# Ledger of designs, part 14: designed miniproteins, single chains, continued (5)

Each design is a single chain, and the fold is of that chain. pLDDT is the mean over its residues in the fold that is shown.

## One batch from the design tools (miniprotein)

Design m16454
Fold by ESMFold2-Fast:
Parts: sequence; C-alpha cells; structure tokens
Structure m16454 (fold): chain A 62 residues (1-62)
Amino acid sequence: KKEEIEKAIEEDFTKAFQLGVQGVLDRRNNRGDPELIDLQIEAGVAAVDRIAEEFEEWVKKR
C-alpha cells in the first residue's frame, strides 16, 4: 500500500530507504515477477525521490 510506505518513511526512514534500494536491485538482477517488479520499482523510486528531497532540504537548513 502506498499509504504504508508513506508512514514508514516518517516512522522508519531506514526502512523506506531500504525498500527503494531493494526495488532497484531487483530490477538490476531480474529477480521476482516482471509484473510486480515494475510496481515495486515505481514505488521504490518514489520513496527514494522523497527521501532525497527531504535530505537535500535538511542539508540546506544545516
């Protein structure tokens, strides 16, 4: 669920980041079901992008 991922980002930053990394790795290694891989990658990329944006803002606020 997309809502579950959003909650994980706020509650567990590391978990959200790992989800994104796993999605990319699954694509690179051609693991799992092709249908699910596309969905996982999209969700992972979205999560990673969100994390990257928040991290960049944090660095600027420093």
Scores: mean pLDDT 64

Design m16455
Fold by ESMFold2-Fast:
Structure m16455 (fold): chain A 71 residues (1-71)
Amino acid sequence: MEDGRKALEAAKRAAEEGDGTAALAAAYESLQVGDKENAIEAAKYAIEAARKAGDEGTLKAAEQVLKKAEE
């Protein structure tokens, strides 16, 4: 719970700075600790940052994390 919440905060901050890769890493961290709700939100931040940056690789990876968290 707490680790996933911290990862979500890190993802939001990374997305605000345009760092989709860091936001993606935070989303994956949240997923690894079993916090699916925060993993979903963090993945959405990673998707938004990647979309703004035109980073197709990070966008695809973030969508994959979102799919795993929603399953």
Scores: mean pLDDT 79

Design m16456
Fold by ESMFold2-Fast:
Structure m16456 (fold): chain A 96 residues (1-96)
Amino acid sequence: MTKEEARKIVVDKFKEAIDNDINAFVRASLFALASDLPKTKETLLDPEAIADLVVRYAHEKKLSREEVRALLSSTLGIYPVSDEVVDAVLYLAENP
């Protein structure tokens, strides 16, 4: 997997999630971004900025595959979450 392929997978999933349930997604994204990551008003509406910050969060917290899946599904409200999306986030977190 290339960085471009992985980023596209994550960004496309976040765009899909925003289109289907913007309120739940924004609430969960705010929760994920509330701790140690810089955030702006743009982050709430830009799926690319949200995706980049989630990847940074996974990198800084050294999240496992199970923790990334839980972050995307339970915390961020993105579902269903495929193995491909989880693997893309992990790849980007390991190869920033």
Scores: mean pLDDT 69

Design m16457
Fold by ESMFold2-Fast:
Structure m16457 (fold): chain A 78 residues (1-78)
Amino acid sequence: SDAARGQALALQGMKAMQAGNYEEAAKLFEQAGKYFEKAGRYGEASDAYFVASRAAEKAGNLEKAKQLQEKAEQLRQK
């Protein structure tokens, strides 16, 4: 299912974060957010995009971090 795919990607993202691979973590959590969004799990999608934003910030990609944070905030309204 889309939700199960999102959960699997979030777990991979957490492992990337633990390894200090912030760019990879940002991509994995962004993908997780997209799958949670497709599954209608807007709270989990918001959380995934927020973590992706923090990972992007740690990777030095401030523009991407801002875009991901805005997406997380939009989904909290649902």
Scores: mean pLDDT 89

Design m16458
Fold by ESMFold2-Fast:
Structure m16458 (fold): chain A 55 residues (1-55)
Amino acid sequence: MKVVETEELIITYYNTNPENPEYEIVNKKTGEVTRDIEEALEYMAEIERKRIEEL
Protein backbone atom coordinates (compact mmCIF):
# COMPACT_ATOMS: atom_id res chain seq x y z
CA MET A 1 0.00 0.00 0.00
CA LYS A 2 1.22 3.50 -0.87
CA VAL A 3 -0.29 6.84 0.15
CA VAL A 4 0.34 10.13 -1.65
CA GLU A 5 -1.04 13.29 -0.04
CA THR A 6 -1.37 16.67 -1.75
CA GLU A 7 -2.97 19.90 -0.55
CA GLU A 8 -6.36 18.89 -2.01
CA LEU A 9 -6.22 15.09 -2.35
CA ILE A 10 -5.26 11.90 -0.54
CA ILE A 11 -4.44 9.12 -3.00
CA THR A 12 -4.19 5.56 -1.65
CA TYR A 13 -2.84 2.68 -3.74
CA TYR A 14 -4.16 -0.55 -2.26
CA ASN A 15 -2.76 -2.76 -5.01
CA THR A 16 0.48 -1.75 -6.74
CA ASN A 17 0.08 -4.54 -9.30
CA PRO A 18 0.74 -2.85 -12.68
CA GLU A 19 -1.97 -4.91 -14.40
CA ASN A 20 -4.80 -3.77 -12.08
CA PRO A 21 -3.81 -0.98 -9.71
CA GLU A 22 -6.54 -0.13 -7.21
CA TYR A 23 -6.84 3.50 -6.20
CA GLU A 24 -8.83 5.40 -3.63
CA ILE A 25 -8.89 9.19 -3.87
CA VAL A 26 -10.29 11.37 -1.11
CA ASN A 27 -11.06 15.00 -1.91
CA LYS A 28 -10.15 17.01 1.20
CA LYS A 29 -12.45 19.92 0.28
CA THR A 30 -15.65 17.93 -0.39
CA GLY A 31 -14.95 14.63 1.41
CA GLU A 32 -15.82 12.69 -1.75
CA VAL A 33 -14.20 9.30 -2.29
CA THR A 34 -13.64 7.73 -5.70
CA ARG A 35 -12.14 4.41 -6.83
CA ASP A 36 -12.70 5.04 -10.54
CA ILE A 37 -9.40 5.12 -12.44
CA GLU A 38 -10.78 7.52 -15.06
CA GLU A 39 -11.99 9.90 -12.33
CA ALA A 40 -8.61 9.56 -10.60
CA LEU A 41 -6.82 10.72 -13.75
CA GLU A 42 -9.24 13.66 -14.05
CA TYR A 43 -8.42 14.76 -10.47
CA MET A 44 -4.70 14.58 -11.26
CA ALA A 45 -5.21 16.66 -14.41
CA GLU A 46 -7.21 19.24 -12.42
CA ILE A 47 -4.41 19.60 -9.85
CA GLU A 48 -1.83 20.12 -12.61
CA ARG A 49 -4.09 22.67 -14.30
CA LYS A 50 -4.39 24.66 -11.06
CA ARG A 51 -0.61 24.59 -10.58
CA ILE A 52 -0.09 26.09 -14.05
CA GLU A 53 -2.78 28.76 -13.54
CA GLU A 54 -1.24 29.84 -10.20
CA LEU A 55 2.14 30.46 -11.88
Scores: mean pLDDT 65

Design m16459
Fold by ESMFold2-Fast:
Structure m16459 (fold): chain A 120 residues (1-120)
Amino acid sequence: SEEEKEEIEKYLDIVIEKVKKELGEEAEKVVRDFKILLLALFPYFSKEEQKELLELAKKAAEAKTIEEIAKYLAKALKIVYDHAVKKKLSEDVINAIKELGKKLAELVPEVKPIIEEALK
């Protein structure tokens, strides 16, 4: 729903502020680019995918550590990636998701195994 989309945007804005403070402007840009992509695709997700993405965005916003934030973002990225592959979205979209995952793993190396498994 539009209300769920607005809630995800609010939670991701909280996440963006937190990652900027701890990891700087490069991390801010990665999460902001992910937010833009997620919100653009949001109307095309199933109700189940939309609910899971909202819950993950909320958990990321409420998380107290960068590692926990990155873990929830990595799980959200997997949902977005799986959807893009299953729906046969453009190579540009699939490559954009892969590049966001790579950058997240570079910023938070602790989540690299989760990202690598998600993007297979």
Scores: mean pLDDT 90

Design m16460
Fold by ESMFold2-Fast:
Structure m16460 (fold): chain A 89 residues (1-89)
Amino acid sequence: ERRELIYEKLLLYAETMVEMAEEIGAEEELLEELRKGKEEIERRIEAGDPSLPEEFWESSSEELRKMDLEEFKKLLEELREKLKKMKEE
């Protein structure tokens, strides 16, 4: 149950990274790497890989681990807005 929520967070993060990179006009090579990363995350989620959430969150702040799904979505939306503003600069 808890792992499903972590998997949703990981997928949202990967999707947001791809979207943000597209918005700033990142190089195609970087976009391909981010898309492959998202596909790998999706594959591991489908396989029910128990190590994927821990590997990801071990490198992240305690705050991110404690966030519920809605708080995490809001954080990602804020990051996207900040990126758009920087692009307009």
Scores: mean pLDDT 69

Design m16461
Fold by ESMFold2-Fast:
Structure m16461 (fold): chain A 73 residues (1-73)
Amino acid sequence: MKEELLARLIAAGVSEELAELLVAAAEKGQAVHPGIAALITGLSKATVSRQLRRLEEAGLARRLEGGLYELAS
């Protein structure tokens, strides 16, 4: 399940570091803030925002109130 989710995120064009962070957050029932994700992964805020938007467009993530993102079921 989690390995399949990780593979789907990477296939959707997400960096491995961001994909792993999103999967770990989902396992804990947590949403991810783009700015915090950028700090943790070392990616730029622009890169994180672009990749999260791509996941949202693909139906793999949802944007929540306050600009947080969570993985879709």
Scores: mean pLDDT 81

Design m16462
Fold by ESMFold2-Fast:
Structure m16462 (fold): chain A 62 residues (1-62)
Amino acid sequence: MMVKVKVYLPSSHSREPLEKFIKEHGGEILSFDEETQVVTAMVDESAIEELRKRGYVAGIEK
């Protein structure tokens, strides 16, 4: 099931690995807010736990 997620991306982290991960899991990036360092994307719900295991702070947009 595809869900909209917000992922916090610290300034020490490159956006490229996150973009690759999202695409490999059948998702797409909707936007990136540079002021808040938040990536908004559509991903499969099963990918959220994998993002968290990789050290990302990720939440489903309610």
Scores: mean pLDDT 78

Design m16463
Fold by ESMFold2-Fast:
Structure m16463 (fold): chain A 73 residues (1-73)
Amino acid sequence: MLSEELKKEIKELLVEVGKLSEEEAEKIVNSSRTPDELERKLVELYLKGKISAEEAQKLGKELQKLLKKHGLG
């Protein structure tokens, strides 16, 4: 399960790097209980054209750093 602190940090990344709205970022984070579910949701955003390839690459790297920091990556 993703902690509230981790969810907040991921939401901030989705807004700042992914250029998503706070509402979209919150929906993605709150619908994801595991790192694998979160990664799947981010891939879906890329496939839907909601984030660019460059944004997806940056998000992936920063997300892996956050997950590792919290013992999940």
Scores: mean pLDDT 77

Design m16464
Fold by ESMFold2-Fast:
Structure m16464 (fold): chain A 74 residues (1-74)
Amino acid sequence: KAKELAEEAREYIEQLKELGEQDKENQEAYLAAAEGLEDSLDKAVKGGASVEEIEKLKEKAEELYKEAKKKVEE
């Protein structure tokens, strides 16, 4: 449900912030992306956004996390 999806999105956002701290060259971009997603998620949750809208935010957070993780691990 929306609450669980929002929690999963927040977990990906937190992990993206941690990856940003490990990669100084891309740190600014990763942190900006994480902050943007966090703001969008908070706005959606407070505004009573649909489950589908929260799912899309989770998908964006997951994609950015996977991309950042791949770069940090290389």
Scores: mean pLDDT 76

Design m16465
Fold by ESMFold2-Fast:
Structure m16465 (fold): chain A 56 residues (1-56)
Amino acid sequence: APAFDPSIIGKTVQFLLEDGTVSRPYFINSEEEYKAAIADVERTYKAKPIEVIVIE
């Protein structure tokens, strides 16, 4: 999984997964929410995130 980048705090992100799928959007307000989003993505899509895509 990509390392947490504090610059994403207060932003909406999507995850590019190892199978080429792009996840649903997640609003990230803390590192803890980022870790929860990673866990939710892995559970929902059954694939690991390889990149974070910031939605502007």
Scores: mean pLDDT 86

Design m16466
Fold by ESMFold2-Fast:
Structure m16466 (fold): chain A 105 residues (1-105)
Amino acid sequence: TTKGQELIKRGRELLRQGKYEEAIELFKEAQKLVSGGLLGGALNWQGRALFYLGKYEEAAEYYEKSLSLLPVNPVGLTNLAEAYEKLGKYEEARRYREMAETLLK
């Protein structure tokens, strides 16, 4: 287990506890230490923490960054759709939700 993986695990535990700002700090540190799919995962978890804080525009940005590294990711697409729904961007939300459904067929 790498230091980056340990930080992601601890950040996810803080998310479960509702400690969103503390979780974001751990995910930021993990992003400096990981690459590829692990980086995509850390970006997605930071987006989820931002979503729980009501920072939907920032959450969408992080989900988009995550999807650039993990393009075939129905969970990431669903998270992005939820963020766009909160922003009132229903057409974009529908498009990403349909993409996720296509991958789950």
Scores: mean pLDDT 87

Design m16467
Fold by ESMFold2-Fast:
Structure m16467 (fold): chain A 60 residues (1-60)
Amino acid sequence: MSEEKKAAAEKLAKEYGAEVVDFIGNTVEVRTEMSEEKKKELEEKLKELGLDVVFGRPAP
């Protein structure tokens, strides 16, 4: 995964009020603090970048 793709994913997550936790292969893990509708919007936008999305647990 390119640095540009990681930066774009982090920017999108922050725009939605979420944080990137990790990148595993082609998958981005995002902290979950938003409604299911907003999570779907973020997932779709990240999928447009060619990324799979998994929603992790909130920060401890």
Scores: mean pLDDT 74

Design m16468
Fold by ESMFold2-Fast:
Structure m16468 (fold): chain A 91 residues (1-91)
Amino acid sequence: SLREQAERARRIRDEHLAEELAQLQQLIEQLRKQGQTELADLIQRAVDLQLRGQDILIDIAERGTATPAQREELARLRAEIAALRAQIDAL
């Protein structure tokens, strides 16, 4: 079922989330120690937005449908992530 699929996806994400976030935080800290604070901040923001988008997608899978508000939020998050990636590429 979509509920079981969503629960499985959430469990897999949670199992790996701590390890992935620890590695990302270590990389971000290394960038800050090297004086690349702007790059570190942009990467952190991009990661936070991607995790937010994943939470919405899991909720949609659990409920079996997307609300108009969820569709609007996903479109907004995609635009913000694209803008952040462009800023990172410009550094």
Scores: mean pLDDT 79

Design m16469
Fold by ESMFold2-Fast:
Structure m16469 (fold): chain A 85 residues (1-85)
Amino acid sequence: VEEAERELAAYKAALDAGDSKTAIEHIRRVTDIAVELAKAGKVDEAERLLRQLLKASNASPTTDRDVAIETVAAALIVVGEILDA
């Protein structure tokens, strides 16, 4: 989905710029898109998107990394519940 790719790119740009507020907003949007993909039955696409978000976050030495990891973990739990339903 172009929207997910755009939000992920914006997140990476915000991380590179050190803009924590913008990075947090994009993390939330990317995870929202991933949850909606999972609800639509596109679980593999949702998991791939969340893994890409986590990888980008782990590459950052900033406080944004901890927020991203927590948000991705919460989204993965929701995706897992959708799979287990």
Scores: mean pLDDT 71

Design m16470
Fold by ESMFold2-Fast:
Structure m16470 (fold): chain A 88 residues (1-88)
Amino acid sequence: SMREVVERIVAALRELGRRAGRAEDGERAAELVRAHFEANPGDKKLQIMARLLARALERALAAGGTEEAMEAAVAEVLPEAEKAYAEL
């Protein structure tokens, strides 16, 4: 469900923030993501982007949550995100 996808993003952002020594920034990012999804219910493009974002953030965490891991995770999902954006 979209609620589960949003919670995955929120959890990942909070954890990435904690590992980076920026827990407050991670919490703020999580709040912004939650607010954006609450403001745009039923947006199918946003729902697809959310699934890709959740996967990228979870991959970055699995790889240690470093800046390098985040860059690698973004590079991996970016082509799929670009395709989804172009088709919707």
Scores: mean pLDDT 79

Design m16471
Fold by ESMFold2-Fast:
Structure m16471 (fold): chain A 90 residues (1-90)
Amino acid sequence: APKVTVTGPTTAYEGEDVTLTITSSVKPRRYYWYKQPEGKEKRLIFYSTTDTSLTIKNVKVEDSGTYYGLAINGLGYGEGEGVKLTVIPR
C-alpha cells in the first residue's frame, strides 16, 4: 500500500484559496479527498485520476475541518494523517 502524507496550510482567512497536496511513496492511480467537519462524519468531497492537489476556492468558516487524502494503486490504498484547517472569518 502507498505511504501517504497530506500537506497544506492549517489556517486561512475567509475568502482565500487553500491548496492541499497528497504525497505518496509510490505512484498512485487515483486520489480521493475526504473532509471531517467538527463533530460530523468523514465525507468524500473530491476524487481525481491525475490531480495530487485539492484547491478550495473562496474558503468559508464552514470549510474548517480535518482533510484526509487517500491514494490507490494496484497494490491497495494508503491514507495519511489529516490536515486540520481553521478558517478565520473576515
Scores: mean pLDDT 78

Design m16472
Fold by ESMFold2-Fast:
Structure m16472 (fold): chain A 110 residues (1-110)
Amino acid sequence: MEPGERAILATVRVPSREEAEKLAAELQKEFDRLAAEHPAITGYAVAVRETPDGAEVLVGAMVRGTDEEINRVKEEIKKALERIGADYKVEVLTPEEMAARLAEAERASR
């Protein structure tokens, strides 16, 4: 497949904001390592969002490469999340879909 650009969005639900902040710090270090090992990762960000039942940690990674490289990065992200044993969701999005998700989150805060 020709090289393309995708966003990988991982969402982890936790029971408290304190746990989310600790997890975000751990994921920041893990993604620093992944970005160093995988040149296909062009950028990433980790954010914490409070919810009525606890908090969510959101990790967005921008990946540019072949389908195989994008899938490899996705699997490494899944492995990192499996190690923490938390409830998680991983999605592969286009950059446009990722921008739409961010805009929706901003509107929900108003």
Scores: mean pLDDT 76

Design m16473
Fold by ESMFold2-Fast:
Structure m16473 (fold): chain A 92 residues (1-92)
Amino acid sequence: MLEEVKEKMEKIAEESKESLSPEEVEALLEGIDALIERIEEQLKEIDPETAELLVELLKHMKELIATKPPSLETIRKMLELIAEFLEEKLKK
């Protein structure tokens, strides 16, 4: 399941025809890093399994953004995929 989410993220990134500015990319990567740090600090103690999965997905998204800057719409779609995966896992 995690690999399927990563694969879907990659396909969404590939379909992006527009790109963010370098400034927007830098701000997004910094935001993702801050979010990862917060998840590791706060969520890891409460739900380490969900924290690990979320960090892995965010790191994968960060790598995709860094290699080929997508559009803001593409970023939103990738975040929606991560949110759906988390909801499904938490709903069990």
Scores: mean pLDDT 76

Design m16474
Fold by ESMFold2-Fast:
Structure m16474 (fold): chain A 87 residues (1-87)
Amino acid sequence: DSIWTSLGAALTLFGSVENFMSRFLGEAVYEGPEKANIPVVVDGKIEYREFEPGERIDEETLRQMAEYYLEHPDIHAGYILVKVKKV
């Protein structure tokens, strides 16, 4: 059984990047109201990647976003939709 939820909600529920990724079902999309620069953690450094509404997010980039948003929750984590196994 699966649900679509926001990355922010998923990280709140699962409490860690590893627990979230263990329940991630391979589908993620940016569904913000407009184009945005989204933070990612790459080798311990914060970088930004541009996303258009409806753009798919690959698993590696999603993990890098989750690392940022676990420690820095904000509105953009609400615009990243992820498919996860129900708890």
Scores: mean pLDDT 86

Design m16475
Fold by ESMFold2-Fast:
Structure m16475 (fold): chain A 72 residues (1-72)
Amino acid sequence: SREYYEQALRYLQLYEETGDEQYLKKALEYAEKMGPEELKRFLESLEDALEHSPRRDAYEEMIKHIKELLKK
């Protein structure tokens, strides 16, 4: 589901730029629709964002949620 991955990245970028939680919610909604390979790529993007972003707490919560999705 390349489209869901691309949409999640777009909303993650909007969250990084604005700090608006609504964009994180949208990114998560698309992540829940992804296949496992796209979820792994999205997890890598979140981990990269965690290293460089002042918004670490939000990314840590998202990473935990994505890891739970990957277990199922």
Scores: mean pLDDT 79

Design m16476
Fold by ESMFold2-Fast:
Parts: structure tokens; C-alpha cells; sequence
Structure m16476 (fold): chain A 84 residues (1-84)
């Protein structure tokens, strides 16, 4: 029951992270580089929060996936900044 609640919260943060990364991509396409950076940073934070919750639930696989998503979002953010 408690484990399921932690996983559900992790899923919510993961979904928020996905939405923020998508927003960051759109903001970059519009030339709003500073807003794009903030959106990607928010995406990273949400993925790391999801990873923390998954790890607390004992779901190491979901935690690892969320950490990988955070790393990928940070890498994408850094690459977009380098192009601007």
C-alpha cells in the first residue's frame, strides 16, 4: 500500500518532468533560450524527485530509469545552450 503510493507519486513527478522537457524544447524553438533552460532544469528536478521516490519504494529499476531521464534532459539542455 505505502509502496504503491510512493510509485504513484514518482509517476506524477516523472510526468511533470516529461512535460517540462517538452516545454523546454518548444521554448528553444521559439528562441526563448533562458526560459528553455529553466524548463529543462525543472524537468531534471522532477525526474530526480521521481528517482528518490522510486528508490524509497524499493523500485531500483524505475529509480535508475528516472535518473537516466534526468541525465538525458541535462545533456540535452547543455547541448541546446552550446548551440545558442
Amino acid sequence: KKKEELIAKGESFKKQGEGLVESGRRLYELGNIEAAKLAFDGGVDNYLQAAKLYKEAGDEEKAKEAEANAAAAKKERDALVAKA
Scores: mean pLDDT 86

Design m16477
Fold by ESMFold2-Fast:
Structure m16477 (fold): chain A 66 residues (1-66)
Amino acid sequence: SIMEELEKIAREAVEKNPDDELKALFEAATKAMELAIEKGLSGEEILEASEKAVKIAKEIIEKRKK
């Protein structure tokens, strides 16, 4: 499932950048776009994958603050 791959990308981006939230979000977005392109998605689907990965990364960061 692409959702499980996006969740993994988001988790790895946050874990790699524990002290830099913006860098974690940027890395999650970039890796998600790369994955979407590799799967043959285009245009709005690539953007949607990026947005979903960023959302998951934000949720992980918020969970770790509490």
Scores: mean pLDDT 83

Design m16478
Fold by ESMFold2-Fast:
Order: C-alpha cells, then sequence, then structure tokens
Structure m16478 (fold): chain A 91 residues (1-91)
C-alpha cells in the first residue's frame, strides 16, 4: 500500500542539502552540520552566521532556493525561527 503522502525522492533530498550549503556560503554562513531525512525529504542544517550566531534551517522538498536564502537573512531569521516546514501548500 502506498504511504499517506509520498516522500521526496532521494534526488530531491540531495538537492536540498546542496542548495542549503550553496546558499549558506553565498550569504556568508558557515555550514556546521547538515542532516537529511530521506523518509520525509527534510534537510536540517546548522549554520553559523557572520555574527557568530548559529541558526537552524529546515527545508522540505517544496522549498525553493530563494526561500532558503530568505530564511538565512538576519531580518528573516526571527520569522523563520517560528516557521517550521509547512509541508503542504494548502495547509
Amino acid sequence: LPPPAPPASPEQVARMAEMIRRVAEEEGYEVLSVRQNPATGLVIARLRGPDGKEITVIAGPDDTEEEIRESLKPENAALAAGRAIRGVADA
């Protein structure tokens, strides 16, 4: 039987991890750790900002590079801290 919701493909999960690293580097963050959960498609990255501030970025298969980039910005970091992965577009 198929699961309730199909998880992201391994390729999508790998792309999310790579995208987070790329965006983090571009925005001046250092990657401390990256974990990927193939079952859920979630990628959890711990990053260190230029101010020495550590943040956690959680990205799902539906997240885009620009959404990840926005989450890394200091102005959006406070908002992102309260916003977990949404999951579904209509939720």
Scores: mean pLDDT 66

Design m16479
Fold by ESMFold2-Fast:
Structure m16479 (fold): chain A 80 residues (1-80)
Amino acid sequence: MSLKEKSIIEIETAIELLKDAKEVANEESKKLIDELIEYGEKVLEELKKASDEESERLLKEFKKKLEEIGKKINEIALKK
């Protein structure tokens, strides 16, 4: 499996998990989840055209954003 294929699967999996999380999220968290889903879908379109090296960088940037938004969502969820 190429780095590109791995990156696509990783982001698709993350988007599905985000959709599941959105079902139980409050309104503030839903906005953050929607932003991350939209970003992930954009990255998936870029990945379809990317080289393996570009795919690795795109995956790293997505994971960074996922961690940043995930921390904010967890903080909001703890206040529920």
Scores: mean pLDDT 78

Design m16480
Fold by ESMFold2-Fast:
Structure m16480 (fold): chain A 59 residues (1-59)
Amino acid sequence: REELIELLTKIPGVGKELAEKIVEEFGENVLTASVGDFTSIEGVDEELAKKIYEYLKKQ
């Protein structure tokens, strides 16, 4: 979904290519994914995974 990609690219450290990869792996389940789920994505470390998780929970 383009809306999910745009949402993810607003997170510091998440570029468009990484956002597309995250959406490809999780789809709509990205909104319910845990910090540990995000660290399984290539290019996402624990600190970035926490930022993604916190940003999505504030929405």
Scores: mean pLDDT 77

Design m16481
Fold by ESMFold2-Fast:
Structure m16481 (fold): chain A 59 residues (1-59)
Amino acid sequence: DAVEQIEKEMKKLGVSQELIDEMIKLLKDKSATLDEINEKLVEIFEEIDKGVAEERGKA
């Protein structure tokens, strides 16, 4: 349930499906390190920030 909710939230924020799929795989992978998960989260937040910056730049 938590993983599915995270996927839905990322889709709502406009994150690319490829990045979402990679994050979900990392979250389900017990061998994934916290560093790998954190790096993927940074990429996701950067995509969100770019979208927000584009809208703010127009205002």
Scores: mean pLDDT 72

Design m16482
Fold by ESMFold2-Fast:
Structure m16482 (fold): chain A 80 residues (1-80)
Amino acid sequence: MSKEEIAKATVEALLEAAKRYGERLSSRELGRAAADVARQRGDGAAASVAWHTGQGLEEEGHEEVTGEEAARYAREKMGV
């Protein structure tokens, strides 16, 4: 799977998790929920990136995020 394909799958998982579990979640909760979505879709690489996206956002002081904010962060960290 390409870096671009993993980024796309991660973004789609983050946006889906935000829709299912709340518009604004803690960064850690959103990352975990998105990792579960990606894993259910059979994408372990996207699940790992989603989990680390939530952790990275929390570490950078973003305690709560929207799905769109998390998706932007994931793309930036993956360089896509």
Scores: mean pLDDT 83

Design m16483
Fold by ESMFold2-Fast:
Formats: sequence, structure tokens, C-alpha cells
Structure m16483 (fold): chain A 92 residues (1-92)
Amino acid sequence: SKGEEGAKAAYEGGRKAAREAGKKGAGTSASAAGSSSAGAWASGKYGKTEEESAKQAALNAESAAKAAERGGAKEGAEAGKEGAKKAEEAAK
């Protein structure tokens, strides 16, 4: 289940993005990153193929990273980007 492992990495990266944005008091960014993190998890559960699951999870993790970056949470943005990278590698 490489797709599921990639989706899990994307989910965990997105969760860290949401937590770090929350620490900065960026509630809107934390909410957006949390929603994207949930989307990464759902991609792993409901994707039609391992490749589809991993690709969709990577897009969700990238969205979480951008939300954290907008909230000034650099560590969260880096975690989201790392999760997206792992999901992209799982999509190969």
C-alpha cells in the first residue's frame, strides 16, 4: 500500500502545518491547512488506485503547506512540503 503510506505522510505533514499555523494565531490558515490534511487522509481511503491516492494526497499536502506559509508558519509549511514530496514519490 504505497499509496496509503504516501497519503499518511501527506496527512501528517498537513497536520503539522495546521498546528504550526495555530501556534502563530493564524486561525484561518490553521483551518485551511487542517481541511487540506483531512483531504489527504480521505485520498488514501477513497482513491481508486494507489497512484491516484498518492497524487491527490500530494496536492492536499501542498495546499496545507501554502496555507501555513500564508499564516507565517514556516516550520508547518516545510512539513507540508515534505509530506507532499513523499506522496509524490509513492505515486511513481
Scores: mean pLDDT 79

Design m16484
Fold by ESMFold2-Fast:
Structure m16484 (fold): chain A 77 residues (1-77)
Amino acid sequence: MKVVVLSDNAGRGIKLAKKKYGGEVIYAQTVEQAIKYAKQYGAEVIVIEDRNKKRAEKWKKEIEEELPDLKVETYIT
């Protein structure tokens, strides 16, 4: 399974994505990178990890507008 994780902290984001999904994890720092990598690598899910629920919800909406058929999951830590 190919997973893109969008997080403000690489270590925290990658650890969460590996724990929840396993497989190949690709780290993204921005919404634009997450969308680009999901398309480039054929990701099955984008995981958003954030401490701020409103920011995570905004990022999810932006990704879903560009990739409506892709599964997007948010985790507030």
Scores: mean pLDDT 85

Design m16485
Fold by ESMFold2-Fast:
Structure m16485 (fold): chain A 88 residues (1-88)
Amino acid sequence: DFAALLERLVEAALEGRYDEEAFAKVRKIMDDIYKNNPERALALLRERSPVVAPALQQAAANPDDEALVREALELQRRVLLEIYEELS
């Protein structure tokens, strides 16, 4: 379910589209997780930050580079899925 929502967002983004319904559902789920487990969620984000942050920065600097954008989106998807599986 949550994995399918994340998959929809990545696919839409790679096609230059925005799936607003999937985004709203993912946002609500993540907000609930952060509200209920703030310390643990923050710890997981900090552990993944050294890998994810450089990829996101490179994608932001090169938005037309499909490979960099894809890598950043896939890294972000994996982190969100791991947080969900650990804390939901």
Scores: mean pLDDT 78

Design m16486
Fold by ESMFold2-Fast:
Structure m16486 (fold): chain A 89 residues (1-89)
Amino acid sequence: SEKKLQELKEQDELLKQAADAGLPIGSVKLTFREDGTFSLTITFAETGQEIKIEDQPYTEEQKQAFLEGLERMRKENPEVKNVTYEEIK
């Protein structure tokens, strides 16, 4: 729905603001499912605060963008070892 899309944009904006503020990322978990949905959980190291996107539909373009973003995050933050990706059949 448009409301869920707006919530996703707000969570993305909050993540950008946290990154700009220099808040360290503790973990990232990205899950794609056979039913065509994905989930993303980002946990901040110092606060334990979580940004969650759960059970949302994705397009193949969005999946590629998420995977590229995850690879960028791993390269830019090599100290963050808890960056995980899984596909559930």
Scores: mean pLDDT 69

Design m16487
Fold by ESMFold2-Fast:
Structure m16487 (fold): chain A 87 residues (1-87)
Amino acid sequence: MSLEERREALLARFRRLHARESEEATLDKTQMALYHEALTARAEGVPVEEIERMLRAVYEGVAPLLSPEAAARLRENVERLIAMLRA
């Protein structure tokens, strides 16, 4: 699966969760999905810079659909995940 396909899959999954679940549950499940997709891409040898670009693109796509507080939490978790991948 390409990084673009993973991005689209993550966005589609977020939209399904957002329509059906609480914001807290949507945020938690989205964060878990981002973590798993990032680790999978890294295990496949995808450069960290490309994974970072995918993670930031997913954040930019979902942030407008979240409350400011949830968007800030997701941003913090994305930045933490990127820092972990660079370690």
Scores: mean pLDDT 86

Design m16488
Fold by ESMFold2-Fast:
Structure m16488 (fold): chain A 66 residues (1-66)
Amino acid sequence: GPVLRIPRELTPESLAAVLAQARALGVSEAALLHAMNAFAEGDAERAREILAEAARSLGIDVEVVE
């Protein structure tokens, strides 16, 4: 089934890549914006949680990668 791969450490570049992946998998623009705002506020862990929760709510498996 579909899988969202989220880096354990988020940088602006890796966040852009994971947001593009999540959008392609059907994650809502509202959830993507919420994750971007959390990261911009310095909360990378919250950004990962938002993306993982949104993906799982759509039946998408989530893998954390190094």
Scores: mean pLDDT 87

Design m16489
Fold by ESMFold2-Fast:
Structure m16489 (fold): chain A 61 residues (1-61)
Amino acid sequence: MEFEERAKSLSDEDIEAMKETIKNLEKQLEDLRTNGLPPGAIRRLESEIKDLKKLLEIAEK
């Protein structure tokens, strides 16, 4: 429900920016995994990526 409300307010420009943000976050996540940084940072990035992907799925439907 909360993601659906946010997805309804996204413009095409917002969707484009969000796709780029997801790619950047996925790169950061891979760098964190490679460098052995704290598990808490990895988990937070995974959650952010998951939430953004869910917003994109709703907005693109």
Scores: mean pLDDT 76

